# Designs tried in a protein design run: designed miniproteins, single chains, continued (5). Part 63

Each design is a single chain, and the fold is of that chain. pLDDT is the mean over its residues in the fold that is shown.

## One batch from the design tools (miniprotein)

Design m18181
Fold by ESMFold2-Fast:
Structure m18181 (fold): chain A 99 residues (1-99)
Amino acid sequence: MTKEEEARRKIRSLLGRLFTLYDEAKKAKENGDFEKVREILKQMVEVAKELIEIAKKYNITDPLTQKVIEALKEMIEAYEKGDFDKALEIADKLRSLLS
């Protein structure tokens, strides 16, 4: 397996984890548990940062991966500004892009 193939498999694994966390955050929001939403979004941001670093390290530059990275950067920015609704909206759009 090439280093690029290994990096792409890791990216797919991280995206799967991100979407699992997104589903948990959505349920927490529906239950009015905004403290839990914030905690899960923090974990999503950590996963997003790891994914961006892997793509950068292995020079993964295909158009789809670049769109994913841009969406993840916008999600991180929304979280850092305290706009948790915007962060979740970006994650939902990203899931739709990859389905």
Scores: mean pLDDT 85

Design m18182
Fold by ESMFold2-Fast:
Structure m18182 (fold): chain A 100 residues (1-100)
Amino acid sequence: MEPKVVSVEAEQVSPTTVKLTIEIENNTLSKEELEEAARAAAQRAVIAAGLTLKDIEVEVVDDKTIVVTVTLAEPVTDEQIEKLKENFKEHLEKLLKEKA
């Protein structure tokens, strides 16, 4: 059974801040490995969406739930948030499978 990202929910907390809530299935990573994977996926997703990253905060709530708060240099549009969400899901799932 391979690790996978079940869902990613995006909430715009402020014009420059997006909160991503991620649900994972079959997680085999430690809390520290999961935090690093989520941070790396968020960095790649921001770059892929053509956005400028200012800060990333990662909270591993439990073995199946992660919260990532991304702060950007400029206000984001709904279209950019959707791209960020899609790219984040793809990059995180790839990293989870590489470390399994």
Scores: mean pLDDT 83

Design m18183
Fold by ESMFold2-Fast:
Structure m18183 (fold): chain A 76 residues (1-76)
Amino acid sequence: KPLSEEEQKKLEEAAKKALEIAQEHWQPGKTLPVTKVEVDEEGKPVATETVEVSDPEEYMKLLEEQVEVLKKAKEL
């Protein structure tokens, strides 16, 4: 499903907050859902799938990628 600009902002802020909280109060071993977002050729974010991640390193990397993708789309 394509994300609206409002949904994109909410998702970006939620991901940022989750990343900051995870860095400060991370509880490894918890499974957390991460919505994968891809940017189309026009820079519009499109939600692809939601995956559950239990590896803290992978979770942090996915959140960082998601936030950067949304930031880049927003600046375009």
Scores: mean pLDDT 65

Design m18184
Fold by ESMFold2-Fast:
Structure m18184 (fold): chain A 88 residues (1-88)
Amino acid sequence: MEEDYEYFEEAVERAARVLEEIDKEKGREFREVGLELRRLASPESARTFGEELEEYAKEAEENPEKREEYAEKILALVEWARAALEAG
């Protein structure tokens, strides 16, 4: 349970670093959204979402030429997760 949130926080930070390489403001905004999602998420949701963020961040790190593509996927995932968590 605590490890699920810790993993999520690490995944958010990793994804934020990918976004900062493109736009520093987007990285900062992403960290704020990550804190909101952490407060709304159950341990199960945090783990699932964290795994998806980790995958996109890893792909961006391994394929710098596709960094912008994966940044868009990260942002889309966050919008989807926010909507899903706010719906209850």
Scores: mean pLDDT 79

Design m18185
Fold by ESMFold2-Fast:
Structure m18185 (fold): chain A 61 residues (1-61)
Amino acid sequence: SEENAEAARKAGDEMATAARNGDLQGVSEASDRLAKAVEQGGDDPLTNEAATEAAARVPRV
């Protein structure tokens, strides 16, 4: 639960950093990690919240 929330937050930060640097490959890879964290977290509210925040900050690839 906490590990999945942490992974989602980290993926969100990685996506934001990659987007800022114009690294589209990095954005794609971080998005995959975020999706995996959400799948593993299931109904975990912390993971869902972190994923929603990350998605809101990432530009469309």
Scores: mean pLDDT 72

Design m18186
Fold by ESMFold2-Fast:
Structure m18186 (fold): chain A 53 residues (1-53)
Amino acid sequence: EELRRRIREIAEEHGIEVTDEQIDEVAEIIEKYKEPVTDERIVKLLKTIKENK
């Protein structure tokens, strides 16, 4: 899936270590809530998921 790949690339560019499961969770949130696919939003979502572990 292209969205999942973009999330991974953005995480790598910002030095954020993520699991495939965390990438899937971010993709699911974006698809469910029609969130904008921006670097800023993706980074914020990834950090939130990591803080909740």
Scores: mean pLDDT 76

Design m18187
Fold by ESMFold2-Fast:
Structure m18187 (fold): chain A 83 residues (1-83)
Amino acid sequence: SVEEARELGERGVRTGREAAKNAPTDEARRAAEEMAKLAEESYERGISGEGYSFSPELSAEIGAGVAALAAGVAKAVVESAAR
């Protein structure tokens, strides 16, 4: 549902932002910030349907999915830099 997609997307945005805040180096922080921004933009685009020719539900799900993936990359970059 759109509500489930919103919850997933919001969780992704939050995860990306937290990864950026906890980055151990300036390079990792910049990379995590770029991914967090991508997560936020993807989530917003999905919810608005802007640039998508899909149903509101599918657009929201795609946006949330991309946001979750971007957040995962942000977390992975930060964890890698901490090693």
Scores: mean pLDDT 80

Design m18188
Fold by ESMFold2-Fast:
Structure m18188 (fold): chain A 61 residues (1-61)
Amino acid sequence: STEEQLAQLDVLERGGRLAIEQGDQVAVDGVLEALRWLYETSTDPEVRQRAQELIARLEAA
């Protein structure tokens, strides 16, 4: 469901932020992989937009 996917995005956003703070590139790469999978597989435009924004933010860090 959209609600479950949005909740997963919140978890991934927090995990990505923590991984950057810790300098854990393996964890950052794992979060990016999960976000790309959500972007490619979700049919919800809100989920896709949020995943794309989070990918851009993590790649810029």
Scores: mean pLDDT 85

Design m18189
Fold by ESMFold2-Fast:
Structure m18189 (fold): chain A 76 residues (1-76)
Amino acid sequence: AGQELLDLTTSRSDQLLQKGKSKGYGDKVTDLAKKVRDESAKLRDSMSKGDGDATVKNFDALIKSGVELQDLVDKG
């Protein structure tokens, strides 16, 4: 259940990052994309360790950053 949602969120973030690069978006998109990648890595780590509390916290952070990245890329 959580893995499918994580995979969907990660895949969409990757698509948005590629789309942003293709449009020549600047440092803000790159910085936010790096943040999403770091948060995704933390989420995957907490999931692999079975840390439910950390997984929920990391997932919420990833969703928030992903929404910000989506808005920024779509606005361009």
Scores: mean pLDDT 71

Design m18190
Fold by ESMFold2-Fast:
Formats: C-alpha cells, sequence, structure tokens
Structure m18190 (fold): chain A 77 residues (1-77)
C-alpha cells in the first residue's frame, strides 16, 4: 500500500542527514507521533510514555544533530 512507500521515502531523506540506525529511530518517532495524533494509541500510560519518548528524542537530537531535528519537526509539524 502507498503508506509503505511514503515511509521508505521519509527514511531515505533522513538517511541523508544521519546514520541508517538514527534515521530508522527518527522514522519510528514520526510514526508514533502520527499514531498519537490519530488516536490509534488508546492506553493512557502508553500514550504518556510515547509522548515523553518523542519529547526526549527531539531534545537530544536538537543538540546532537540540529538538521535532523529540524527535518523531523517539519515532518510531524
Amino acid sequence: MHMEEERKKIFEELKELASPGLAQMAVGIIETHKMLKEGKITDEKIKELQQKNIESFLEAIDKLNPELAAKVKELIG
């Protein structure tokens, strides 16, 4: 389906700014943010943990790789 092709395109764009491992983590963060926004995560404790994980990742990556942080923020925006 079209969703898998879009995810692959995002990964390839992020891979230009970071290692493949870090790019893959960033794709996971973008996908998790989308699932939270769409209400697909219904457990309140998992919701809170995933929100904290997204915030912690963005704070860390903003210091370590500002270009990647800017691109991730653009994609979740």
Scores: mean pLDDT 79

Design m18191
Fold by ESMFold2-Fast:
Structure m18191 (fold): chain A 63 residues (1-63)
Amino acid sequence: SEELREQVREAIIETAGATLELLGAYLSYKETKSEEDKERVEKALEEVERADERLRELIQQQS
């Protein structure tokens, strides 16, 4: 449906944004090795996993 196609598009954008944040968090952690930056990486990874799962579910619904 049109609605599912729009949701997939939004999920792709969200996944891209989450992935960019993960990259930024990881680069900061590589430099600082601080506990705060490690937590940022862990949270960013969780967000990427959530976004990927949502996208996977939406694609499955389109089939």
Scores: mean pLDDT 84

Design m18192
Fold by ESMFold2-Fast:
Structure m18192 (fold): chain A 87 residues (1-87)
Amino acid sequence: SSLSDYHAGDSITAGTAPGAASLKELKDGTEGVVKDIIIPEGSNLPVLLVEFDGKVYRIGLDITLEEKTTFSVGDKVVVENGKLVKL
């Protein structure tokens, strides 16, 4: 059942993003919402699809998280020091 709910938040067009976006491109204090969480086939790292200011970003968890925090679709997040932090 959890896998069926997993795709409910996907708002990105397939094949648009070349990979994980750099949070350094976003200003500290920029608030966003987790739209989806994908595990690319052949990858061991989940990717967050996060909407900031009407744009959806693909964010790799390993480099961009402040802590090993479990994110869920609909979570509010903020960019702090180039890292993704859950509000």
Scores: mean pLDDT 61

Design m18193
Fold by ESMFold2-Fast:
Structure m18193 (fold): chain A 61 residues (1-61)
Amino acid sequence: SAREQALELERKAEEAEEQGDLVSAINLYVRGRQLALKAGDLKLAERLTEKIAELAEQRDA
């Protein structure tokens, strides 16, 4: 399902964060957010949106 794909992308994004790859992590969270929105999972989409904003600030610091 789209929701399961969004959760898998969140997991992969978390792994990219652990490796310090902020650009890859942001890209994976953005893809996950799009799938969460398609699934109608607004809470997941909000969580992923907040994570994208946090990582973008770290990248631009």
Scores: mean pLDDT 88

Design m18194
Fold by ESMFold2-Fast:
Structure m18194 (fold): chain A 111 residues (1-111)
Amino acid sequence: SPEIEIMLLALKAYYALRSLKEAILNNPVVPDEVKAEIEKIYNEVETLFKNRIPYEEFLKAVREAVEKILELLKNHPNKDTPEMQKLIQLAEDTLAFVDRLEEEYKKLKEK
């Protein structure tokens, strides 16, 4: 069922964002101010997930959340440390993964 496949893409995007958030919040190298901002970004997406918004809008919201997280990490003074570079790479990998999920969604909508 295309509907089930689309739902699974949205679920994969949600868990990818959650994994990124947990990795950042559990890493002592990340400043508390950055953790607080990332938690706010994640909580906004979690609210959208609970409110059952359309899957296309949800995938876009997850992509935008990952882009915001990546921007926060790249703009921090300690961004060039090895530990921050690992988190930046994880965020970049997460963004690439969500981009692939959006492309799969687009293919499922083709008739």
Scores: mean pLDDT 86

Design m18195
Fold by ESMFold2-Fast:
Structure m18195 (fold): chain A 87 residues (1-87)
Amino acid sequence: MGKLKITADSEEALDKAIEVVKIVLPQAKVTRLSKTEAIVEHEKLKDAFDELGPALEAAGFKNVKVTPGKKIEAEYDGKKITIELLE
């Protein structure tokens, strides 16, 4: 099973990032660690990870930077998010 961590500068940015991940991976398991951190688990996550970049752009995120198979950085309403592939 694949695992990623989302870290955000705001609760709203985290919530929006989680919505986008669930659009790409509808059955993803989300575990909230705090208002600004979550773990997301899905069996297809490694294969779909780089697709999250275009999906974030389509959802209104700006300055989306994908490091293939490792990390995605983006901004929502001037608040940064980082998505890191863990497993």
Scores: mean pLDDT 86

Design m18196
Fold by ESMFold2-Fast:
Structure m18196 (fold): chain A 61 residues (1-61)
Amino acid sequence: MEERQRRMEKLKLSLEATDIIIELRKAGKEDQAVELSARFTKLMQEGKLEEAKKLIEEVKS
């Protein structure tokens, strides 16, 4: 993935993850929100954007 595309993808995934985490917290699912946040952050730090996207898609389903 090109550097510009990678940065854009990372930003979009971070925004989507934030929205999902907020919705989980509003639904009283704090433990799930914390777990998702930790797993997502780890994948993003490791540059595993495709895995991060799959994680978000799975939770969103």
Scores: mean pLDDT 79

Design m18197
Fold by ESMFold2-Fast:
Structure m18197 (fold): chain A 61 residues (1-61)
Amino acid sequence: MMVSVTGADGTVLPGELIDGKVLTVYQPGLDDEVTVRIGDEEVRARLESVENGVATYVLLD
């Protein structure tokens, strides 16, 4: 499922929600905590790992 990932600076990146985790392209300076828009909901997410240029976030609430 496609989602939007927004950093504290307002940068918006495309992401994908898979099994409660959000994957997006890693950008230098991407925050440890981001806002993820899933449909009509906004959820906070925290960086879990960065592998092969992909940042993986876990949903907080």
Scores: mean pLDDT 77

Design m18198
Fold by ESMFold2-Fast:
Structure m18198 (fold): chain A 91 residues (1-91)
Amino acid sequence: MAELAALPDEEQEKRFKELIEKLKDPNPQVRLEAVREAHRLLLAASPEVQKKYVDEINKALAEASQDEDEEVRLEATFGLILATVTKKALE
């Protein structure tokens, strides 16, 4: 699989920005894909990019955890827990 951390920080940041936008998409299927991709991307990113985006990902996932779609809410809740743990590890 392609290594996210091997990409330039600028390209990693672009992927996070795209995911944050997808998490606010009017289509619940797009939001579901973004939720699943967000926590995976956070784990695969370089520590510098993780530190920069962990708060934004936490906020976006917190919004998605209140979603009207049950699958989006459940996946976002798991993603939020993971992102919160990652933030504490990064300090």
Scores: mean pLDDT 76

Design m18199
Fold by ESMFold2-Fast:
Structure m18199 (fold): chain A 79 residues (1-79)
Amino acid sequence: SAAEEEEIEMLVQGYKAQVYAAIPDVPAEVEESFERQVTALARQLVEAQRKNDVEATKAIMAEMKALVEAVIAALLADG
């Protein structure tokens, strides 16, 4: 639905903002890869929440946090 797509977009923008808060100049290829991965996880999160799957919701949220931390760590290591 349109509401689900808006929720997914909001989640994606929120996680992108976390990366940009730590790394102002993210390479375009890294941003594209990150956006694809976080969008896929956001879709899974919305579906898990709709199904009231608490364990899946917790696991996906942990994966999203780990993805943000991994991208920031990788970009800091390259600088």
Scores: mean pLDDT 85

Design m18200
Fold by ESMFold2-Fast:
Structure m18200 (fold): chain A 62 residues (1-62)
Amino acid sequence: SRAAQLRQVRLFARYIVREEPSASLEELVEKVREALGLPLPRSAITRAVREALRELGLEPGR
């Protein structure tokens, strides 16, 4: 389901941020796209990554 795929995006984004805390939003989105290969549009992945960063107390615009 789309909800399950978006959950995978958020979980993987949290993992990458722990490994590369200085990575930009754009870098995180590209790493998620390449690693997971899910049939989701870039905009949906970007939104999910932003949500993951917000849940971690990080501001994706900095």
Scores: mean pLDDT 78

Design m18201
Fold by ESMFold2-Fast:
Structure m18201 (fold): chain A 107 residues (1-107)
Amino acid sequence: MPSVLEQMADVLRQALEQMKSLSAEEAKELMLQTVERIRAIAEASGDPLAQRIAADIERMVKETIEKAKTLSEDEARRLFIITVGSADGMVRMRLVAEKIEKKSKER
C-alpha cells in the first residue's frame, strides 16, 4: 500500500517542478493531468485508501480551480502551485500515518 502512495507523491513532485516556469493556464492543465495520473495509479492499484486519497486530491484541485476564477493570473498560478504542494504534503503525511499505525498494531 505505501508504494502506491509513494508513486502518487512522485507524480506530484514532478508536477511542482514543471509548474515553476508555466503560465497560469499551463499550470492549470498540468494540475488536471496530474489528477488524472494519480487517479489512474490509484485505480490500477485496487487499494481503497489510495482511491480515497486520489478523490481528496481531485476535490482539492476542483475547489482551487473555482477559487482561481476570482483571482488575477499571477495569484491563480501561485494558488495552483500551493495546491499541488499541499496535495504532495497530504500524501506524505498519510504514508507516515500508515507506518505508525502498522507499528502500533504489531506490539
Scores: mean pLDDT 80

Design m18202
Fold by ESMFold2-Fast:
Structure m18202 (fold): chain A 65 residues (1-65)
Amino acid sequence: LPDEARRLKRESEDLGTDTGVRLANEGLRRYREGDIDGARRSIDRARRVVREARRLTDEVLRRQA
């Protein structure tokens, strides 16, 4: 979980999604507090945000071609 949350935070920063960064940071905080289930939920939400941001980035790049 911590490694995945750190990866999602970096990907969110690269994609410019503040929501993804916030959710990844929330997951890391919950994990440090011992709320493993809450951390997992926040990480799952961050993963969905990153996936959507990736899809939108790919769509923009395709339109430029």
Scores: mean pLDDT 80

Design m18203
Fold by ESMFold2-Fast:
Structure m18203 (fold): chain A 79 residues (1-79)
Amino acid sequence: MDPKEFTEFMIKSAEALGAELRAAGFPADLVDQLTARLIAAAEEAGKRIEEGADPDEVLAEYGREVTQALDAARAAAAA
């Protein structure tokens, strides 16, 4: 898959998740921070793949970042 297409797909996925969280009643600031973090991570992942990094390792790192971001958002929403 083209690294640019992959990056665009991940950015759209982050935006879609942000829209769903807003619809679910999460605070706007929390959703904006989460979405920005996931978009930045997606751009970093795409750049690393373009630079010749192992896509499987980059995807695993991105998955960890997504999990950490969601856990942080849930903790903030519960406070």
Scores: mean pLDDT 77

Design m18204
Fold by ESMFold2-Fast:
Structure m18204 (fold): chain A 87 residues (1-87)
Amino acid sequence: SMKDELIKKLEEIRKKVEEGKISPEEAIKETLKALEEAGVPEDLLKSVKELFESIKKHIEENKLSERQKRNLIISAIDLIIKEIEEL
């Protein structure tokens, strides 16, 4: 299903972040692209964009380390996967 393919793509992005193969910023871009290409509801896409904007603000304001940035992005992807599973 499109839902299962989307979840698999998000899990692959998560693994790349965990392994340090892509930057947090690149992971955000890849996640948003995957959601847009999958045609998720506009409300879900808006919520994810707002979540990533909040994360970017938190990173900048708290001068987070690369490890802390990766952990935040991984947590965000886990939350997004859970929301997709509930569709």
Scores: mean pLDDT 87

Design m18205
Fold by ESMFold2-Fast:
Structure m18205 (fold): chain A 69 residues (1-69)
Amino acid sequence: SPMDEKIYEVIGEVERLHGQGEETLTPEQLAQFRELVRQLSRDLMKAKTVEEIDELWKKYKEQIRQLLE
């Protein structure tokens, strides 16, 4: 489904950012990154449209960027 494809895309971006973070972030920042991913996963389970998934990813991606400075 379009929603499954969008979720898969978001997961791929999260995995890429996690890989980058493992090389650049402190242990404390990595813990914050993992907590953001847990929150994103919970919110994604409640999403009913592709638009809701896009808005959630935009929100969490900005928080991840702030963590990276």
Scores: mean pLDDT 84

Design m18206
Fold by ESMFold2-Fast:
Structure m18206 (fold): chain A 91 residues (1-91)
Amino acid sequence: HMEDPEELRRRALELLEKAREAFEKGDLSKAASYVAAAGILAAALSFVGDEEGAEEIRRRLEELIQEFVEKNKDYVSAKDPEYTEAMLKKK
């Protein structure tokens, strides 16, 4: 019968936390696997009629991806010492 949407949300949140840990460790392959699994659970939430839960998981997933894209930009900028020094010394 119908899966419990609260249990699906909980499992999706656990996968998002594991994806965050994998991103922080630089394990992009594991991070991608956890991201994909969380996306599948968001689709499952939509299938069982929990559209709000599905949107919440998708929003958290997008937030996680955006956070690490932004950190990657900062990492690239930090490799340019001229830009970093300008931000620190020209106040």
Scores: mean pLDDT 72

Design m18207
Fold by ESMFold2-Fast:
Structure m18207 (fold): chain A 124 residues (1-124)
Amino acid sequence: PDEYGRTELHLLARAGDVEALRARLAAGYDLTAKDPVTGEPILNQRDVYGETPLHLAARAGHLEVVRLLIEAGLDLTAKDEEGNLLLEFKDSYGFTPLDLTDFAPDPEAAAATRAFLEELLAQL
């Protein structure tokens, strides 16, 4: 992780680099890997702001990154110690990935990402 606690996955999700993320997944990037100390899935790792890769993709309006993470095996049924699902994880400011879509710079991408996350949460 970098000085902000961000993994490569956080940085790819923030950047919206779908091609780089797809290439890493094809090369065998294990999205089911767990931290050996905490037992927490690496996809659920939070940076210093409490943000997961999903938070960063949602804030940027990168719907294709969100879809790719889900297709690659992101476990949306996993719960934290408080019983919260990944889509319900709050950052240090109290924002879920869904809440962060309001900060996306492109309103159309924001609306599409929000609608996708709302539908996905309703299916859980």
Scores: mean pLDDT 73

Design m18208
Fold by ESMFold2-Fast:
Structure m18208 (fold): chain A 73 residues (1-73)
Amino acid sequence: SAAEEAKLVAEAKKIADEIVDLAAEIHNLSDDQVAKMKAQALAEVDKAAKDGKLKDFIEGLKQRLEQLKQAKA
């Protein structure tokens, strides 16, 4: 349903945003670099939603987030 897709899109955007913020902390990225990465991440989420691959994309994002958390620890 459209409501379920919207919920998955919101979850994917939240995880992608967290990944970018954590990467920015690890690599001391500039505000301009962070803005570009967030724009790119949102475009990738929208593409995954259009391609019907949002669930697999979210699982990939969760793995990336966990790897970044390990790198920061």
Scores: mean pLDDT 84

Design m18209
Fold by ESMFold2-Fast:
Structure m18209 (fold): chain A 61 residues (1-61)
Amino acid sequence: MSLAEQAIELARQAYEAYLAGDVAAANRYLAQMFRLLDTLSPEEQAEVFRRIEAWFRERQA
């Protein structure tokens, strides 16, 4: 799994933790995601952001 894919998966796990009411776990997943994003190129960061936003919008629809 690429670092970008790992970041997207961490965002998904953070959201699932929020839905479960585990805010502490959600915050830990988000912190790991942002640390991974800091190691990615700007292009890879933009791709991760687009996928997270699309997935989040779909879940709210």
Scores: mean pLDDT 79

Design m18210
Fold by ESMFold2-Fast:
Structure m18210 (fold): chain A 110 residues (1-110)
Amino acid sequence: SSAEEEIKKLLEEMRKILEEGLKKAKEYVKEGNYDKAAEVLLEALKKVKELLQKMGDIATENDAPLELVKGLQKINELVIEAERLVKERDLEGALKKVEEMIKLIDELLE
């Protein structure tokens, strides 16, 4: 359906945002610049939340597969955990959660 194609495009956009955010944050961590790494991650997570809202709306208005709905819920949980870890100054933990989100998106795009 057109809804499935739209969700796929939004998942691909989300993956790109997370991959770019992860790469930039890792660069700042290597430089010892925690504040910039945190800023980059929080900006990426904000954009991901906006995409999750759009995908959630599409999924609830259509016969979205249960696997997709569960995947989107898990991504949302990982976003909340990553934001908490950034606030707690656990940048290594936050980066790990972003890597887990990318892996889950790759599984959903198969």
Scores: mean pLDDT 88

Design m18211
Fold by ESMFold2-Fast:
Structure m18211 (fold): chain A 102 residues (1-102)
Amino acid sequence: MNKEKGELLLEFLERLLEIAQRRGDGVTAKVLDEAIRRIRELLKEGKVTQDNLIEILEWGKRNLTDPEVRRALGEIADAIKKNSTVDELKELIDKLLAELES
């Protein structure tokens, strides 16, 4: 269900925001905070679609300078484009977060 993918993406972006804040990267934190607001609005309005999730991720990627965070957003966008399952998306998110924390 698209709502479950939107909820997973929200959790992922919130954890990326924590990483950016811990690193003192205010530019990345601001971009991620805006992406989080957009996802929350889609969830609130019941408008979570594959295209809307991809658009938010691609917007984030275009506005980020951190190459690691840009790559992570790109890999999630590609997984959504390939219509990955909720379980596959969760596994990818866990992997990307582990890589960013190392």
Scores: mean pLDDT 85

Design m18212
Fold by ESMFold2-Fast:
Structure m18212 (fold): chain A 92 residues (1-92)
Amino acid sequence: MERNKRVVESMARLLKRRFDESEDVPALAASLAEQLGVPPELTRDFTLEQVHQVIEKAKQRTLEYVEEHPDLTPEEIDQVFRDALREAILEV
């Protein structure tokens, strides 16, 4: 569904922009990890490039899920994106 794809793309773009504008990428990555229930120590050495890779990976996984589930609410899409971000961090 085109609406759900736009929501996912917007979420990924806004998160990427937040990191691009950040003066402390590792600290912001640690804060995000903590919010996702991932140990912040796992993101201690994250570069901006690795953060971009995590966001892109989570975006792709979320897009695949929402294509199969067209009736998701924005809140449900946010949860799917958060779950995908958690998984992507653990794969770095």
Scores: mean pLDDT 83

Design m18213
Fold by ESMFold2-Fast:
Structure m18213 (fold): chain A 101 residues (1-101)
Amino acid sequence: SVLEKLKEDALKDVENLYKEIERLQAQLQALLASTNDPQVQAKAKEMLEKLKKIEERAKKLDEEIRKSTDPREVVVLGAEITVLLMLVFEMQREVQQLEAQ
């Protein structure tokens, strides 16, 4: 059905979001372990806290997508997942700049 396909597509985006969050968390933890710059340490810690909030929101969206019986609701929830993915990609660019010093 249309609903089943929309849920499948949205849940694939949720899975991708979790993978990108995990990847960025690992990268930030590695940066914290290797850097002696207190400004870089402060920024990395701030970004880890932001990622925790994104992960919490992603888990709620995951649950809502799985429970939804309305294709229009699934589209809206999927759009929010896309916004969270964009935020993670912007944070990944910031980390690359921090690693370059």
Scores: mean pLDDT 90

Design m18214
Fold by ESMFold2-Fast:
Structure m18214 (fold): chain A 81 residues (1-81)
Amino acid sequence: SSRDERLAAIRALLEEALARLTDPAARAVLQGAIARIDAGELTVGDVVDLVVTLSALARTMDPAQRAVARELASGILDLLR
């Protein structure tokens, strides 16, 4: 289904970003989101909260880490349209 395809795509983006991010707070947020996807519990509200949280964390990061966080947030938003 299109929902299952979107969740798989979001999960892949989270895994890719997790490999590139070193910030503990960002890593914890991504790991939590992956766990919720795997449990079948991820809501639209969770995805919105994830994007908001990543955008907030990105403001405190160095430019390289911030670019990864912003790329992830943008990719997730593109999948929600």
Scores: mean pLDDT 84

Design m18215
Fold by ESMFold2-Fast:
Structure m18215 (fold): chain A 99 residues (1-99)
Amino acid sequence: MEKLEEALKRALDFFSGASPESRALVEVIGLARIAAQARKEGNDEEAERYIDKMVELARKHGVEERAAELLRQMAEDDEKNGDTENAEVYREIAERIEA
């Protein structure tokens, strides 16, 4: 998790001059990876906090549809690489964002 948090921080710094919508998408994707890792480690409460933050962030910036599309693409990619646990988490997040 610590390495994923560092990667997210670097990504947000890199996109600091981007639109608020693009920055929100980067943060949602990074948080989704952190949430999936938290689930794998048995930290369900922590994973739920990250998921709630992603839903709120996507709604705040009006990027729900785009975020859900990217999360479904991430799920397909991870599933093809044998990571079905990550894929299930990403699909769950996409469904919650679209709700």
Scores: mean pLDDT 82

